# Ledger of designs, part 107: designed miniproteins, single chains, continued (2)

Each design is a single chain, and the fold is of that chain. pLDDT is the mean over its residues in the fold that is shown.

## One batch from the design tools (miniprotein)

Design m7952
Fold by ESMFold2-Fast:
Structure m7952 (fold): chain A 58 residues (1-58)
Amino acid sequence: SMKKIEEEIKKIRNEAFDKVRELAREGAAGTPEQRLELTRKAVDITSEAIKKIKELKK
């Protein structure tokens, strides 16, 4: 069902966005080194979410 896939995509996207927002808030009070580490984590979270969404669209 297309609708189930769309709901799963929204869930993956929302979970990734929430995690990235948390990392951004943490980074706002951090050192430059901490911000770099958190940025790398945010990139990894985003990349993993994109990968999962691509797998669902196959």
Scores: mean pLDDT 84

Design m7953
Fold by ESMFold2-Fast:
Structure m7953 (fold): chain A 70 residues (1-70)
Amino acid sequence: MDIEKEIKKYEEEIKKDPNNVQAYINLARAYGRLGKYEEAAEWLKKAVELDPSNKFIQEAYKLAEEKAKE
């Protein structure tokens, strides 16, 4: 499956269920694979807002922000 198809799939999952934390993480991961770290950070920020106690998502968001600044 190409990354563009994966992005579309996860965007549809979010549209169907805006509280699907895993779909935001998957979408951010797909953007990261494209080197689009600004977009990846934006989607991870949404995941953090939905699950603020999840240390894994918080660290992923921090790393994406660091990459976006480079």
Scores: mean pLDDT 83

Design m7954
Fold by ESMFold2-Fast:
Structure m7954 (fold): chain A 93 residues (1-93)
Amino acid sequence: ALEARARAALAEAEAALAAGDIDKALEALEEALAIARELLKQGNLEKALELAREVLELARKVLEAAKTKEQLLKAIGLILRAIGLILEVELKM
């Protein structure tokens, strides 16, 4: 169920970004990152790493599209948290 929810959240983030809905894209990426952390807790290292990398890639695109200071700070926060999770997963592999 978690993997399907992660795929749905990423698809929602991509669709929102394409539509210019930065706030919705940020919300969807927050959900995807939370699922990546849950996958890490469950020992699904490869799936957690894959998802965290996809969140990082989309968060970088959201940062480029961000129009407000709040959106910029949220996108930066997502990027830093995704990098942290990637490093944590790789250290356990």
Scores: mean pLDDT 88

Design m7955
Fold by ESMFold2-Fast:
Structure m7955 (fold): chain A 80 residues (1-80)
Amino acid sequence: SAEELLKEAEKLLAAGKYEEAAEKALEALRVALEQATTKEEILLAIAGLLRVIGLKLLGEYKKAAEVGIEATKKVLELLK
């Protein structure tokens, strides 16, 4: 689930495994996007994905993980 992937991303970030944390955060956000049903949920998930992908391309893995985790949390909050 997106919540399980989010928890894994947070653990990896806390462990200083930034690249792996960014990958898990991106995966969590993709799963959250698949669960999104409203325009607001979809747009938040897409915006988050684009920011994470851009930061990963720049080698900013810690920031990518932080942005991906925050975006996933926001999408999941709207899904409740």
Scores: mean pLDDT 85

Design m7956
Fold by ESMFold2-Fast:
Structure m7956 (fold): chain A 80 residues (1-80)
Amino acid sequence: MEALRPVSDAEAEEIRRRLEAAGLRITGERLSADGHLTIRVAEERAADAEAAAARQAKLGEILQWIRDRRLDVDIDISEV
C-alpha cells in the first residue's frame, strides 16, 4: 500500500470547502501534530433516493481527491 502523507492547513481548508459544497456540515475538526486530519460531518437526511445518490457521488469525488493526494484523513459522517 502507498504511504499516506501529512495534511497541511491549506489542504484541510480545501477538504472543508469541498465537504460544505457537498451539503455536509462540519461539526468537528482535528489536525494532529503528525498531520492526521479527523473531520466530523453531519448531513441532513436526503429528501429522496435521487438526492441521497447525488450526495454520495459528491462525497465519492471528495474521497477520490483525498486518495489522489494520499492525504491522511478520516471523515466521520452522521445524519442529523
Scores: mean pLDDT 77

Design m7957
Fold by ESMFold2-Fast:
Structure m7957 (fold): chain A 87 residues (1-87)
Amino acid sequence: EAEKALEYLKKAKEYLEKGDLEKAAEYVVKALEALKKWAERLPELSEEEREKELEIVREAEEIYKEILKIAKEKGIEEFYKELLKAA
């Protein structure tokens, strides 16, 4: 599921760069849902599994920050407000 979050964020960035805000929003919501499910399972993971998942989540966080930067540059903060409300 951490890998799914990373995959969804990569897709969201792709669509955002293409100007497809609707699909970008859809994939950010899917990524946030995947991260929530990952966080709920974190206490059940072994130490080694947690470290691997955290590495993937750090990559996902980096891409999410890039997405937020693009959104701010384009002046679409309200878009991200709706996105966070939906997640």
Scores: mean pLDDT 74

Design m7958
Fold by ESMFold2-Fast:
Structure m7958 (fold): chain A 55 residues (1-55)
Amino acid sequence: KEKLIDQIAENLSETLSKEIVEKVRKKLREAVEKDPNISSEELGELAREEAHKLL
């Protein structure tokens, strides 16, 4: 799942600051640690929600 987190973070880095991207990446890593079987769809939704909270 780490590669998926990296892909999501790279996509966000095109429009968001590195600080926000790193906070989103941390949140996604925590989600994977709690549920290793979390879907790519759920990770994408978490990334969107976390980015929205930081903006």
Scores: mean pLDDT 76

Design m7959
Fold by ESMFold2-Fast:
Structure m7959 (fold): chain A 51 residues (1-51)
Amino acid sequence: KISELEKKFNELAEEAYKNGDPELVEKAYRAYQELLDARRNLTPEDLEKFL
């Protein structure tokens, strides 16, 4: 789940860098916020998946 969010953020950030599209920058920022929220709510089992 978190690895999917990281991948989504990285893909959007790379696309925004290539295109300079403000909408892609906004989407990357949203994906970053989702990633942060997911990390805040991790259980020990979730953390083990990403170590």
Scores: mean pLDDT 70

Design m7960
Fold by ESMFold2-Fast:
Parts: C-alpha cells; structure tokens; sequence
Structure m7960 (fold): chain A 72 residues (1-72)
C-alpha cells in the first residue's frame, strides 16, 4: 500500500510538470515523519514560464496530501 501511494504521488508530480511544459528527469517521494517529501528534477521547455510550473506543482502537492490523507 505505501509503495503504491509513493508511485501514485510520483506520477501526480510528473504529470503536473509535463502539463506545465516541464520535462521531468527524476521524481522521488519519501515519507518523513509521516509526511510525503518530494524531490523533483526537471527542465523547463523554452516557452514554459516559472509561474505555470509553480502553479502546477502547488496543485500537485495538494493532490499528494489528499492522497495520503485518504489512505489513513
């Protein structure tokens, strides 16, 4: 169950980056003190803005938090 949550969280973040015009190179999710911690490496596409990527990541982080809350 925890492994599947981790993979699903990684997919959420990867998808959000792609939708915002970033190329995900690496997305890793760790559990620290019962909370998901996300490490992401990505490249911005030439026409992608920092604002678009930041907004997509904020939405992805909220979705990841909801995912872990539902799995209680």
Amino acid sequence: MEEELKKKAEEIVRKALEDAGATPLSVKVFIEDGKPVVLARFELAPDATFTQVAQALERAIKEVKELYEKAK
Scores: mean pLDDT 77

Design m7961
Fold by ESMFold2-Fast:
Structure m7961 (fold): chain A 96 residues (1-96)
Amino acid sequence: IDEAEILLALGEAALAVGDYETAVKALREAIELEKDKVRRARALLLLGEALLGLEKYEEAIEALEKAIELAKEAGDEETKKRAEELLEEAKKKLEE
């Protein structure tokens, strides 16, 4: 287990308990350290979820668009589909 993997796990745990600010911090660090496209796409997806929780819709859109691009490159259909669902949610919230 490397530092990026630990930070990703911390971000997931923080997200699960609704600590969105801690999740954003951990996930941004994980994304900087992560070299694997699948894990990086997952980290960007979770970052988008945390940013949605903070009502930072423009930042969430940016993170989710990057997650979709990397998930497509990696062939990760699950991460891609979830990121697309959250992207539409973020866009809808921004226009409300």
Scores: mean pLDDT 87

Design m7962
Fold by ESMFold2-Fast:
Structure m7962 (fold): chain A 67 residues (1-67)
Amino acid sequence: MREEARKKILRAIALKLRAMGLLFDAELGKKGKLNMSEEEIEKLEQEAKRLEEEAKKLFEEADKLLK
């Protein structure tokens, strides 16, 4: 259980880092630093939100395993 919780936490951290990278790219797109359409920017923001929600779920599952 402790090792399973640790693996979930590490995966959640990796997903949060990826989400931050996608949000950074979306911000650069909004500022015209990357050649991206408005639709492409929205897709990056949606994917980042999905990854953050998945990470939150993994943290909650890990917390339950440690209780």
Scores: mean pLDDT 83

Design m7963
Fold by ESMFold2-Fast:
Structure m7963 (fold): chain A 94 residues (1-94)
Amino acid sequence: SMVDDFEARLEAAFAAARSGEELFRRVEQVLLDTLLRHRLLDWPEELLAAFGREAAALLRSLQAAYDAGEVSLEEVGRRLREGLVAILRRLEAA
């Protein structure tokens, strides 16, 4: 359910965002809320740190590509959804 809850919050963020700036801000909030939730579930600090680092790296990479005009807002949303969910699933399975 953690991955399903995360995917649902990402979908809500994508649906609510009206600009690239708003999309990145809302996704960052979903990431922060997810990290706080996992701390409350006694997730190992090493896994929380790994998720935070990998998610931040993906977010920054896609933000840079979007700001450079290399990707559309729709493509950013798709890559964020796929990439963040993949990171979360891999770390949850560890």
Scores: mean pLDDT 80

Design m7964
Fold by ESMFold2-Fast:
Structure m7964 (fold): chain A 74 residues (1-74)
Amino acid sequence: MAEHLALARENVAKGFAYAAQGNYDEAAKWFDIAAEHYERAGLTEQAEHLRKAAEAVKAGNIDEANLHVQKAFA
């Protein structure tokens, strides 16, 4: 479990780094990978928030993506 959570957090950080570069497709990919790690840890609700963050960032809505990431880590 701890390994999946650490990898999920690292992948969320990568997603935001790509979003800061304007590479929203790559950012969304890393948020989806982070969601998969949460699913493997049994955190399905948190994983759903990360998948919504991926959809939001792919649409260029960084504020909505950030809100969903905050809910995943609540």
Scores: mean pLDDT 81

Design m7965
Fold by ESMFold2-Fast:
Structure m7965 (fold): chain A 95 residues (1-95)
Amino acid sequence: MDAETPVGQFDEVLKLARENPAAAKPYVEPLIKLLSDEDPLIRAQAARLLGEIGKEEPELAKPAIEPLKKALSDEDPNVRAAAKEALKEIEKEHP
């Protein structure tokens, strides 16, 4: 993730989740909001990032579980796939 400003910010969010989960918390709500974006590419990206945060710190991504479950019924197959993988990362107990 080293292309443009928004992509670079995603990498920083992941580093924050790993190094200081509390610092990544402010990004969870904006990402949840993006799950309802008009652009399916943005919705899929938001779901994936929530999954990455949940992989590092499941508790931070817990508020995203219900929004991600709703995204499982999204009209776009890429959004559904991203939401499914994100939920899998957050809830690794039953792969």
Scores: mean pLDDT 73

Design m7966
Fold by ESMFold2-Fast:
Structure m7966 (fold): chain A 62 residues (1-62)
Amino acid sequence: SLKEEILRIIEETDDPLETAVRIVKLFKEKGLTKEEAIKIVNSLDLPDEVKERILELIDSVF
């Protein structure tokens, strides 16, 4: 599932920026819309620094 793939990325990487880049790339590969990606990010219990970087990247690439 998408949630399991996101959790695996978080477990494999300690760098908030690298984590955010990998998660956004996953969203693009799954064909998510900007709105769907934002909803998923807000539904997950993510560290604030990771969440902020993901939202910034979504705004830049979507």
Scores: mean pLDDT 80

Design m7967
Fold by ESMFold2-Fast:
Structure m7967 (fold): chain A 55 residues (1-55)
Amino acid sequence: MSEEEIEKLNKELGEAKRQAVLAAIAGDDAAAQEYAARSREIGKKLDEAGVEPEA
C-alpha cells in the first residue's frame, strides 16, 4: 500500500469516526453504527498494511 493510499485511508477513517459521533449525538443509532462499522473496516485495512499508529 502506497504512502498516499495510507494518508487517504487515515483521512477517511477520521471522517467516518466524526460522522459516527455526530450521528450518535443526533440520536441516529443506525447511521452511527454504520459509520462505526466503516471506520473498523478502514482500520483493518491499515492494520493489514502494517501501518502502526505510532511509528
Scores: mean pLDDT 77

Design m7968
Fold by ESMFold2-Fast:
Structure m7968 (fold): chain A 64 residues (1-64)
Amino acid sequence: DVFKEFDTDGDGKISLVELREKLKSLGLNPSDEELLEIFDVDGDGYVDKKEFEIALKKLKEYLK
């Protein structure tokens, strides 16, 4: 699953830094501001699996 590829620690949460690094590896180059606005909808600096799935759809629409 895509979420597990991003969740390096396996703790069920992904930091914005980890998201940025993995997305760059996939050919996406979002800024920290873009990641914060798209993925960190709760404003807590982390993305859980449900937030990740929703935000991934948004990210694909906004970046290309």
Scores: mean pLDDT 67

Design m7969
Fold by ESMFold2-Fast:
Structure m7969 (fold): chain A 107 residues (1-107)
Amino acid sequence: MEKVKKLISKYAPKETGLEIRIIGLQLEYPPSPEEQALLEQHRKIVKEFQEAVKKGDAKKAAEALKKHSDIDQQMANTPGIHPDLSQALTEHSDLEAKLSAELEKVA
């Protein structure tokens, strides 16, 4: 429990900063239909992650975060995406993958 909280707290500031940037860019560059489908999947995965964290389930939290990382990478590679949004999504994907790997070590 303590180790899970420490890991999430360590990554939270960088995570929040990237999320704010991504939201700002998505408002400036409206998502394509392909991006909209991925955003719907993203929302479901975020809820899965939040529920896992609330239950203290480090393994399920890591699995949800890995799925989130994969969706962010798919969005970053969507044809016609703005380069700045693609870069921010790639950085977010990398951060989520790192947190997922660290959570698996404490599961």
Scores: mean pLDDT 80

Design m7970
Fold by ESMFold2-Fast:
Structure m7970 (fold): chain A 97 residues (1-97)
Amino acid sequence: AGAEAAAREARLAAEVARRGAERESHVGGTAAGSAAAGGYAGSLAAGRKSGDREALERGLEASRKAAEAGKKQAQGDKEGGKKGAEEALEAAERAAA
């Protein structure tokens, strides 16, 4: 449950980051960055509540990748942001499994 919650938040952040990259706009990149940061914080809280250290670590890794993808998009690095978002999604799926 906790690991799934953390992975879901990270996945949502990664999806927003991907959509931001597709919009090809600075505004989209900024919004994606904010959403990624929110997902990261949410995953952190969910992971702590679960009490499962391994699940928490996997969720945090996925969330961190999503946050980095959002930052790259905010900086105008569309390719880096898109790749980072895809990596974050893969990490989130692994955390949920």
Scores: mean pLDDT 59

Design m7971
Fold by ESMFold2-Fast:
Structure m7971 (fold): chain A 74 residues (1-74)
Amino acid sequence: PSEEQIEEDIALALAEIYRGIANFLKSKGRLDEAIEAYKKAIDYLKKHFPNSPEAQKLIKDLEEEIKRLEEEKA
């Protein structure tokens, strides 16, 4: 794989790790920390996969989850 591909693969792995952390924090009722972890996942996806349909779909799903959590804690 190229250096570019390796960097993208690492970014995807980091986004999935942050998503996993966010899901765990959400399960513990730590909603503010979960929201921040989801936002970090979104940032990695936007930075490294701006033209990926799969990444854009995941970003939308994560943004909806953030909105739901913000509505529930308000």
Scores: mean pLDDT 78

Design m7972
Fold by ESMFold2-Fast:
Structure m7972 (fold): chain A 66 residues (1-66)
Amino acid sequence: AAAEEQAKKRRETNLKNVDAAYAAAQRSSPEQAIRMLQATVENVSGDEEAKKLAEERLAEVKAAAA
């Protein structure tokens, strides 16, 4: 099923993008990390699972910064 395989690849790409943004955020200042993860949430807004993961990572960084 070509459509099913395309959906899986797109999900994998979105999740990898969230993981990469989170890794970069951990190496950045708290202010920069928050802005980067906010941008990531917006970029993956069309993917509910990736958006949820990005929002969780954003909340984690905000908690660590406080």
Scores: mean pLDDT 79

Design m7973
Fold by ESMFold2-Fast:
Structure m7973 (fold): chain A 67 residues (1-67)
Amino acid sequence: GSLPDEAEVARALATMQLGLARSAHPDDIDALRAEADRFVALLEKHLSPETVAEVRAWLDAEIAALA
């Protein structure tokens, strides 16, 4: 099978994390931003800066769409 690349795996994890955060805090945009910040900080220790920037931009756009 095809191997997922770093960005594909990171986006899948970000999608799962956002889903869990939204389930815990359905109407709390500030809580969603705080959870996204914590998740991105963890990714910064393990992934390339380019992948982290892509994930951050995606999370920011998704959360902004909820506001």
Scores: mean pLDDT 79

Design m7974
Fold by ESMFold2-Fast:
Structure m7974 (fold): chain A 80 residues (1-80)
Amino acid sequence: MSPVERGRALGEEAGRQILELAERGVANPSELEEMRAKMLEVAGETGRWAESMTPEAREAAERIALEAVKEAAEMFKKLQ
């Protein structure tokens, strides 16, 4: 597996986890703050792993993860 493929896989996995947590928070707003805290943990872990990658792999991971964060933000925006 190439470094760029590894970066994409990391970003896709992080994005999946972020969106899953966002869906749970939207479905149960009383748990929203807990889900947000868990999303920050996923982002922090992903960032630490990305730092050990090549610049190209890191860029790929960050781009995919940021798209998931944007989708989560749009889901939360619909709650207000």
Scores: mean pLDDT 77

Design m7976
Fold by ESMFold2-Fast:
Structure m7976 (fold): chain A 80 residues (1-80)
Amino acid sequence: SPREKVAELLTQLIREELARPGGEAAASFIGDLLYELLQAKSKEEAERVLDRARQRIAETFDPETAARINEVLDEIRKLL
């Protein structure tokens, strides 16, 4: 299901970020995002969650970390 695929993609990203030095902040952010996406009741709500996440990522993380997270968010958007 799309919901299972979203969980797989974000869980894998959490594991990858935790393997990086100082990756705990990114992993925590991605965990919160996973929870919000799983709570979304509609495609429109999920799209709003992704849009807010993209804005927060740009403000919070360095460009390389932001690019890694945004690549996965782009894959998730295709599943909606």
Scores: mean pLDDT 88

Design m7977
Fold by ESMFold2-Fast:
Structure m7977 (fold): chain A 85 residues (1-85)
Amino acid sequence: GDATEAARYAALAAEYGKAGDAEKAAEYARLAAEAAEAGGAGRGAGGADVAAAEGEEGDAVGAAGAAEGAALAAEEEGGEAPKPK
């Protein structure tokens, strides 16, 4: 197991979850957690989870997303909408 392998399984779990295949999503999420635990205590400290893999890109720009609600949100008038899936 390795952190990279755990991330791969987490990504697969997220894909199957989005497709509605809960059984496959659960299995890959389990494999991701197992690979993260086996890969190393220092490297996989954040843990590999289906939800965590989805938010990786948004981590650095999360504050900008929070400002969306405070600023003039065109989303309510039919602008851009994030995918809560």
Scores: mean pLDDT 57

Design m7978
Fold by ESMFold2-Fast:
Structure m7978 (fold): chain A 67 residues (1-67)
Amino acid sequence: KELAEKYRKLALEYAEIAAENQSDPVKRNEALAKYYRALAEHYRALGMDDQSEKWEKLAKEYEEKAK
C-alpha cells in the first residue's frame, strides 16, 4: 500500500510537469512517459496487472516520442 500511494503521488507530480511544459514537446513527452510509468507501478502495486500493462505501453510510446 505504501508503494501504491508513493507512485500515485509521483504520477500527479509528473502530470503537473507535463502541463507546465506544453510549449516544449521533448520535456512534455518525457514528463508524460514518467507519468504513465508511475501510473503503471501504482496499479501493479494494487495487483491490477491489466491496468499496469496498459499504462506501461503508453509510457514506452511517450519515451519514443521524447527522443
Scores: mean pLDDT 81

Design m7979
Fold by ESMFold2-Fast:
Structure m7979 (fold): chain A 68 residues (1-68)
Amino acid sequence: MLSPTQRSVLSTALSEAIDLYQAGKMSKDEAIKYAVDKARELGKKAGLSQADIDAVVTRVRDVMTRQL
């Protein structure tokens, strides 16, 4: 399972990307890229290791690919 910090990063990245996609401001591919880039940025700022960031990014791609 993801840590609370990883879950917070995941939730924020997904929420922002899905909102932009639902508003018609981004395509599916653009929203996935946005969410991945946001997760990397937020994870780095939160002090997550590269492995922990990679785990969040994998989960972001999985969720976005299934929901969009």
Scores: mean pLDDT 84

Design m7980
Fold by ESMFold2-Fast:
Structure m7980 (fold): chain A 107 residues (1-107)
Amino acid sequence: MIDELARAVAEMVREGLAAGQTEKVDEMLNHLVEAFEAALEGDLERAKEHAQRMVEVAKSIGPRAAEYAQRAADLLLELAKTGSPEEIHQARDAVARAVDEAVEAAR
């Protein structure tokens, strides 16, 4: 799950950067951060809202970005429901590293 979530987010970021949509990548990542914070607080409704907003931004980039964003949203919400706080922290750290690698590769 954690590795699949990190890959989905990295691919979402790559699609946004390839499209030249840096501001929309930042917007998607802000919603992703808010979704992780909500998940850590046990607020499933807020986690779902931010995950859905991330997907809507991705749809405005293109169908592949939307597909990866939806996969990331689904995996994050499953982790929020079934995961421990430690697993959610580990997922957030893995996602942050995968995002950094995707951004550096695009430079």
Scores: mean pLDDT 88

Design m7981
Fold by ESMFold2-Fast:
Structure m7981 (fold): chain A 78 residues (1-78)
Amino acid sequence: LPAEEELTEEQKEWLAEREKFEASGDREAAREAQRERSLKLLIELAKEGKLSEEEKKEAVEALREAGLPEEVIKEVEE
């Protein structure tokens, strides 16, 4: 993930929630609660090339679970 100083206030808040999502291991509950917000920010970060390959895999999984179109998933997967 990009350094905190490279992010907007909203993106910083998303990263804090993202870290809780990863650290807690409670993926289903965290994903459901944050899905809309996380998906939008994940797509934007992926398009900007700010996600690692491992993080892109997690983003793709989240997008597929949310039932997003294949074209959107490909934007992140690329």
Scores: mean pLDDT 65

Design m7982
Fold by ESMFold2-Fast:
Structure m7982 (fold): chain A 66 residues (1-66)
Amino acid sequence: REARREELREQLRLGAEWLLSQGYSPEQILEALRKNLDELVAAGEISEEEAEEMLELAREVLEELT
C-alpha cells in the first residue's frame, strides 16, 4: 500500500540523515544498504525485485539530502 512506501521512505530518510551526521558519505551508506539487501535476498527474506526497489528509494532519499 501507498502508506507502507511512505513509511519506508521516512525510515530511510531518518537513517540516512543520522548516518550523514556521523560522517558517512552517501556512497558509503548506499554500499552498506546494498550489501544488507543482498544478504536478505540470499537468505530468502526478500525478493531481488524488492531489494532493487528499496535501493532505488534510498538513492532518491540521499539525493534529496545531499
Scores: mean pLDDT 78

Design m7983
Fold by ESMFold2-Fast:
Structure m7983 (fold): chain A 76 residues (1-76)
Amino acid sequence: SDEEEALREAVRRAIEEAEKVLEESIKSGDFSNAEAAIKTLEGLAELLRANGYDELAEELRRKAEELRKRLEAAKK
């Protein structure tokens, strides 16, 4: 469906943007934008799961977890 295509594209763009923000945050040492981007992915995963898009939700959850681990490693 058009809605499912739009959701897949939105998920892909959200992940790409969060990865860019994380990389920029690590380079600058200002982690506030990376924290916000990861929180956005976590929130989107919860919304998708609540609406039955389990595969997309799990993809976002795993990516948010990966980015969270990278961010915490950079803070140490």
Scores: mean pLDDT 85

Design m7984
Fold by ESMFold2-Fast:
Structure m7984 (fold): chain A 118 residues (1-118)
Amino acid sequence: SDVEKLVELTLEIQKLMGDLQLALRAAKSVEELKEIVEKYRKELEKLLEEILEVMKKLGKEEEMKKLREEYLKEADELMEKIKNAKSIAEARAAANELLQAVSDFLVKVGELLEEKLK
């Protein structure tokens, strides 16, 4: 079902976030941290596109597009902070803000699903 597919995609994103968090803790340089974040961002954006396709089937395309664009804008701003970071601590802080932005996005997706169940 479409709901089962959304649950599967959410679990895949949660696993990806956990893997990213561990990789960020292990990173020893700003350059290594940048490479880690770029790789995980590409995988995350692929999963977000799959969520958009499922949400289209549920009649929530416009609301989902808005949430996705808000997330992408925040992610771009945080990637710029990572690129301009002068220390590994600054880069890691911005990367943790990116993880929080992903978490906030998933909460908002859940709220859109609850509205359909009324």
Scores: mean pLDDT 83

Design m7985
Fold by ESMFold2-Fast:
Structure m7985 (fold): chain A 64 residues (1-64)
Amino acid sequence: SAKERVLKAGEETWRLLSHSSPEVAASAMLATVEVLAETLLERGEISEEEAREVIEWARERARA
């Protein structure tokens, strides 16, 4: 699903960057999830509720 694609993109971004800088990884992951969620929402591929869910997931992960 579109929601799962956004979550996977966020996880991959974190995985690729976390060994270099956790702060950069957190910022890049959150930005990636936000941009993808917005783009998919504009295209009608994800609901506004689902977009909010994936963004909240990314915010929680960025805090950890």
Scores: mean pLDDT 82

Design m7986
Fold by ESMFold2-Fast:
Structure m7986 (fold): chain A 65 residues (1-65)
Amino acid sequence: MPVEELAEEIKELAASLGLELSDEAARLLAQKVGNDWKRLLEALEVLRQSGKRRITAEDVERLIE
């Protein structure tokens, strides 16, 4: 799946979990986990548990391996 398409799906999935990802955050997350759906779900759970509603690319770099 192209990174751009995956980033859009990640933003929609994150929104269902109460998270608002910037375009850059979604793209970075797609690059880090894009070929592993389980890793994506685990990463979104980490972001959700951080207590932050608005997630930036810096947040993804700091919180996601």
Scores: mean pLDDT 79

Design m7987
Fold by ESMFold2-Fast:
Structure m7987 (fold): chain A 59 residues (1-59)
Amino acid sequence: MKEEEEKLIEEAEEIIRKSLEEGKSREEATARAANYLVDKGVPNERASRITAEAYRRVA
């Protein structure tokens, strides 16, 4: 993977971890991470893929 994509995965992992610690569901945690990436300019399709990979690393 490109270094840029790895950094986005790391950021998504942190958002997912914090959301799960707050008692949020998997769906809420992953939606939060995906929305963060989209707000940063990542296309929806790519944000979903990065978020799925981040969740696999956290779970």
Scores: mean pLDDT 80

Design m7988
Fold by ESMFold2-Fast:
Structure m7988 (fold): chain A 68 residues (1-68)
Amino acid sequence: SAIEERAREIIARMRALQAAHPDATDVNATLDAMIASLEELIAAGKLTEEQVETAERAVASIEALLAE
């Protein structure tokens, strides 16, 4: 499904951020929690477009925060 594909792309982006910033302990803990939440919603079949859009905005904000 398109919504699950988008969520998996977001998870991949979060994992890439963790790999790029291994020393960012607090950010990496937040990303782990967000990934776990999205994976749980996918597994439960309860993922919504609103949740995906919220996650996309959150990841973009974290990317901006980590950019010097």
Scores: mean pLDDT 86

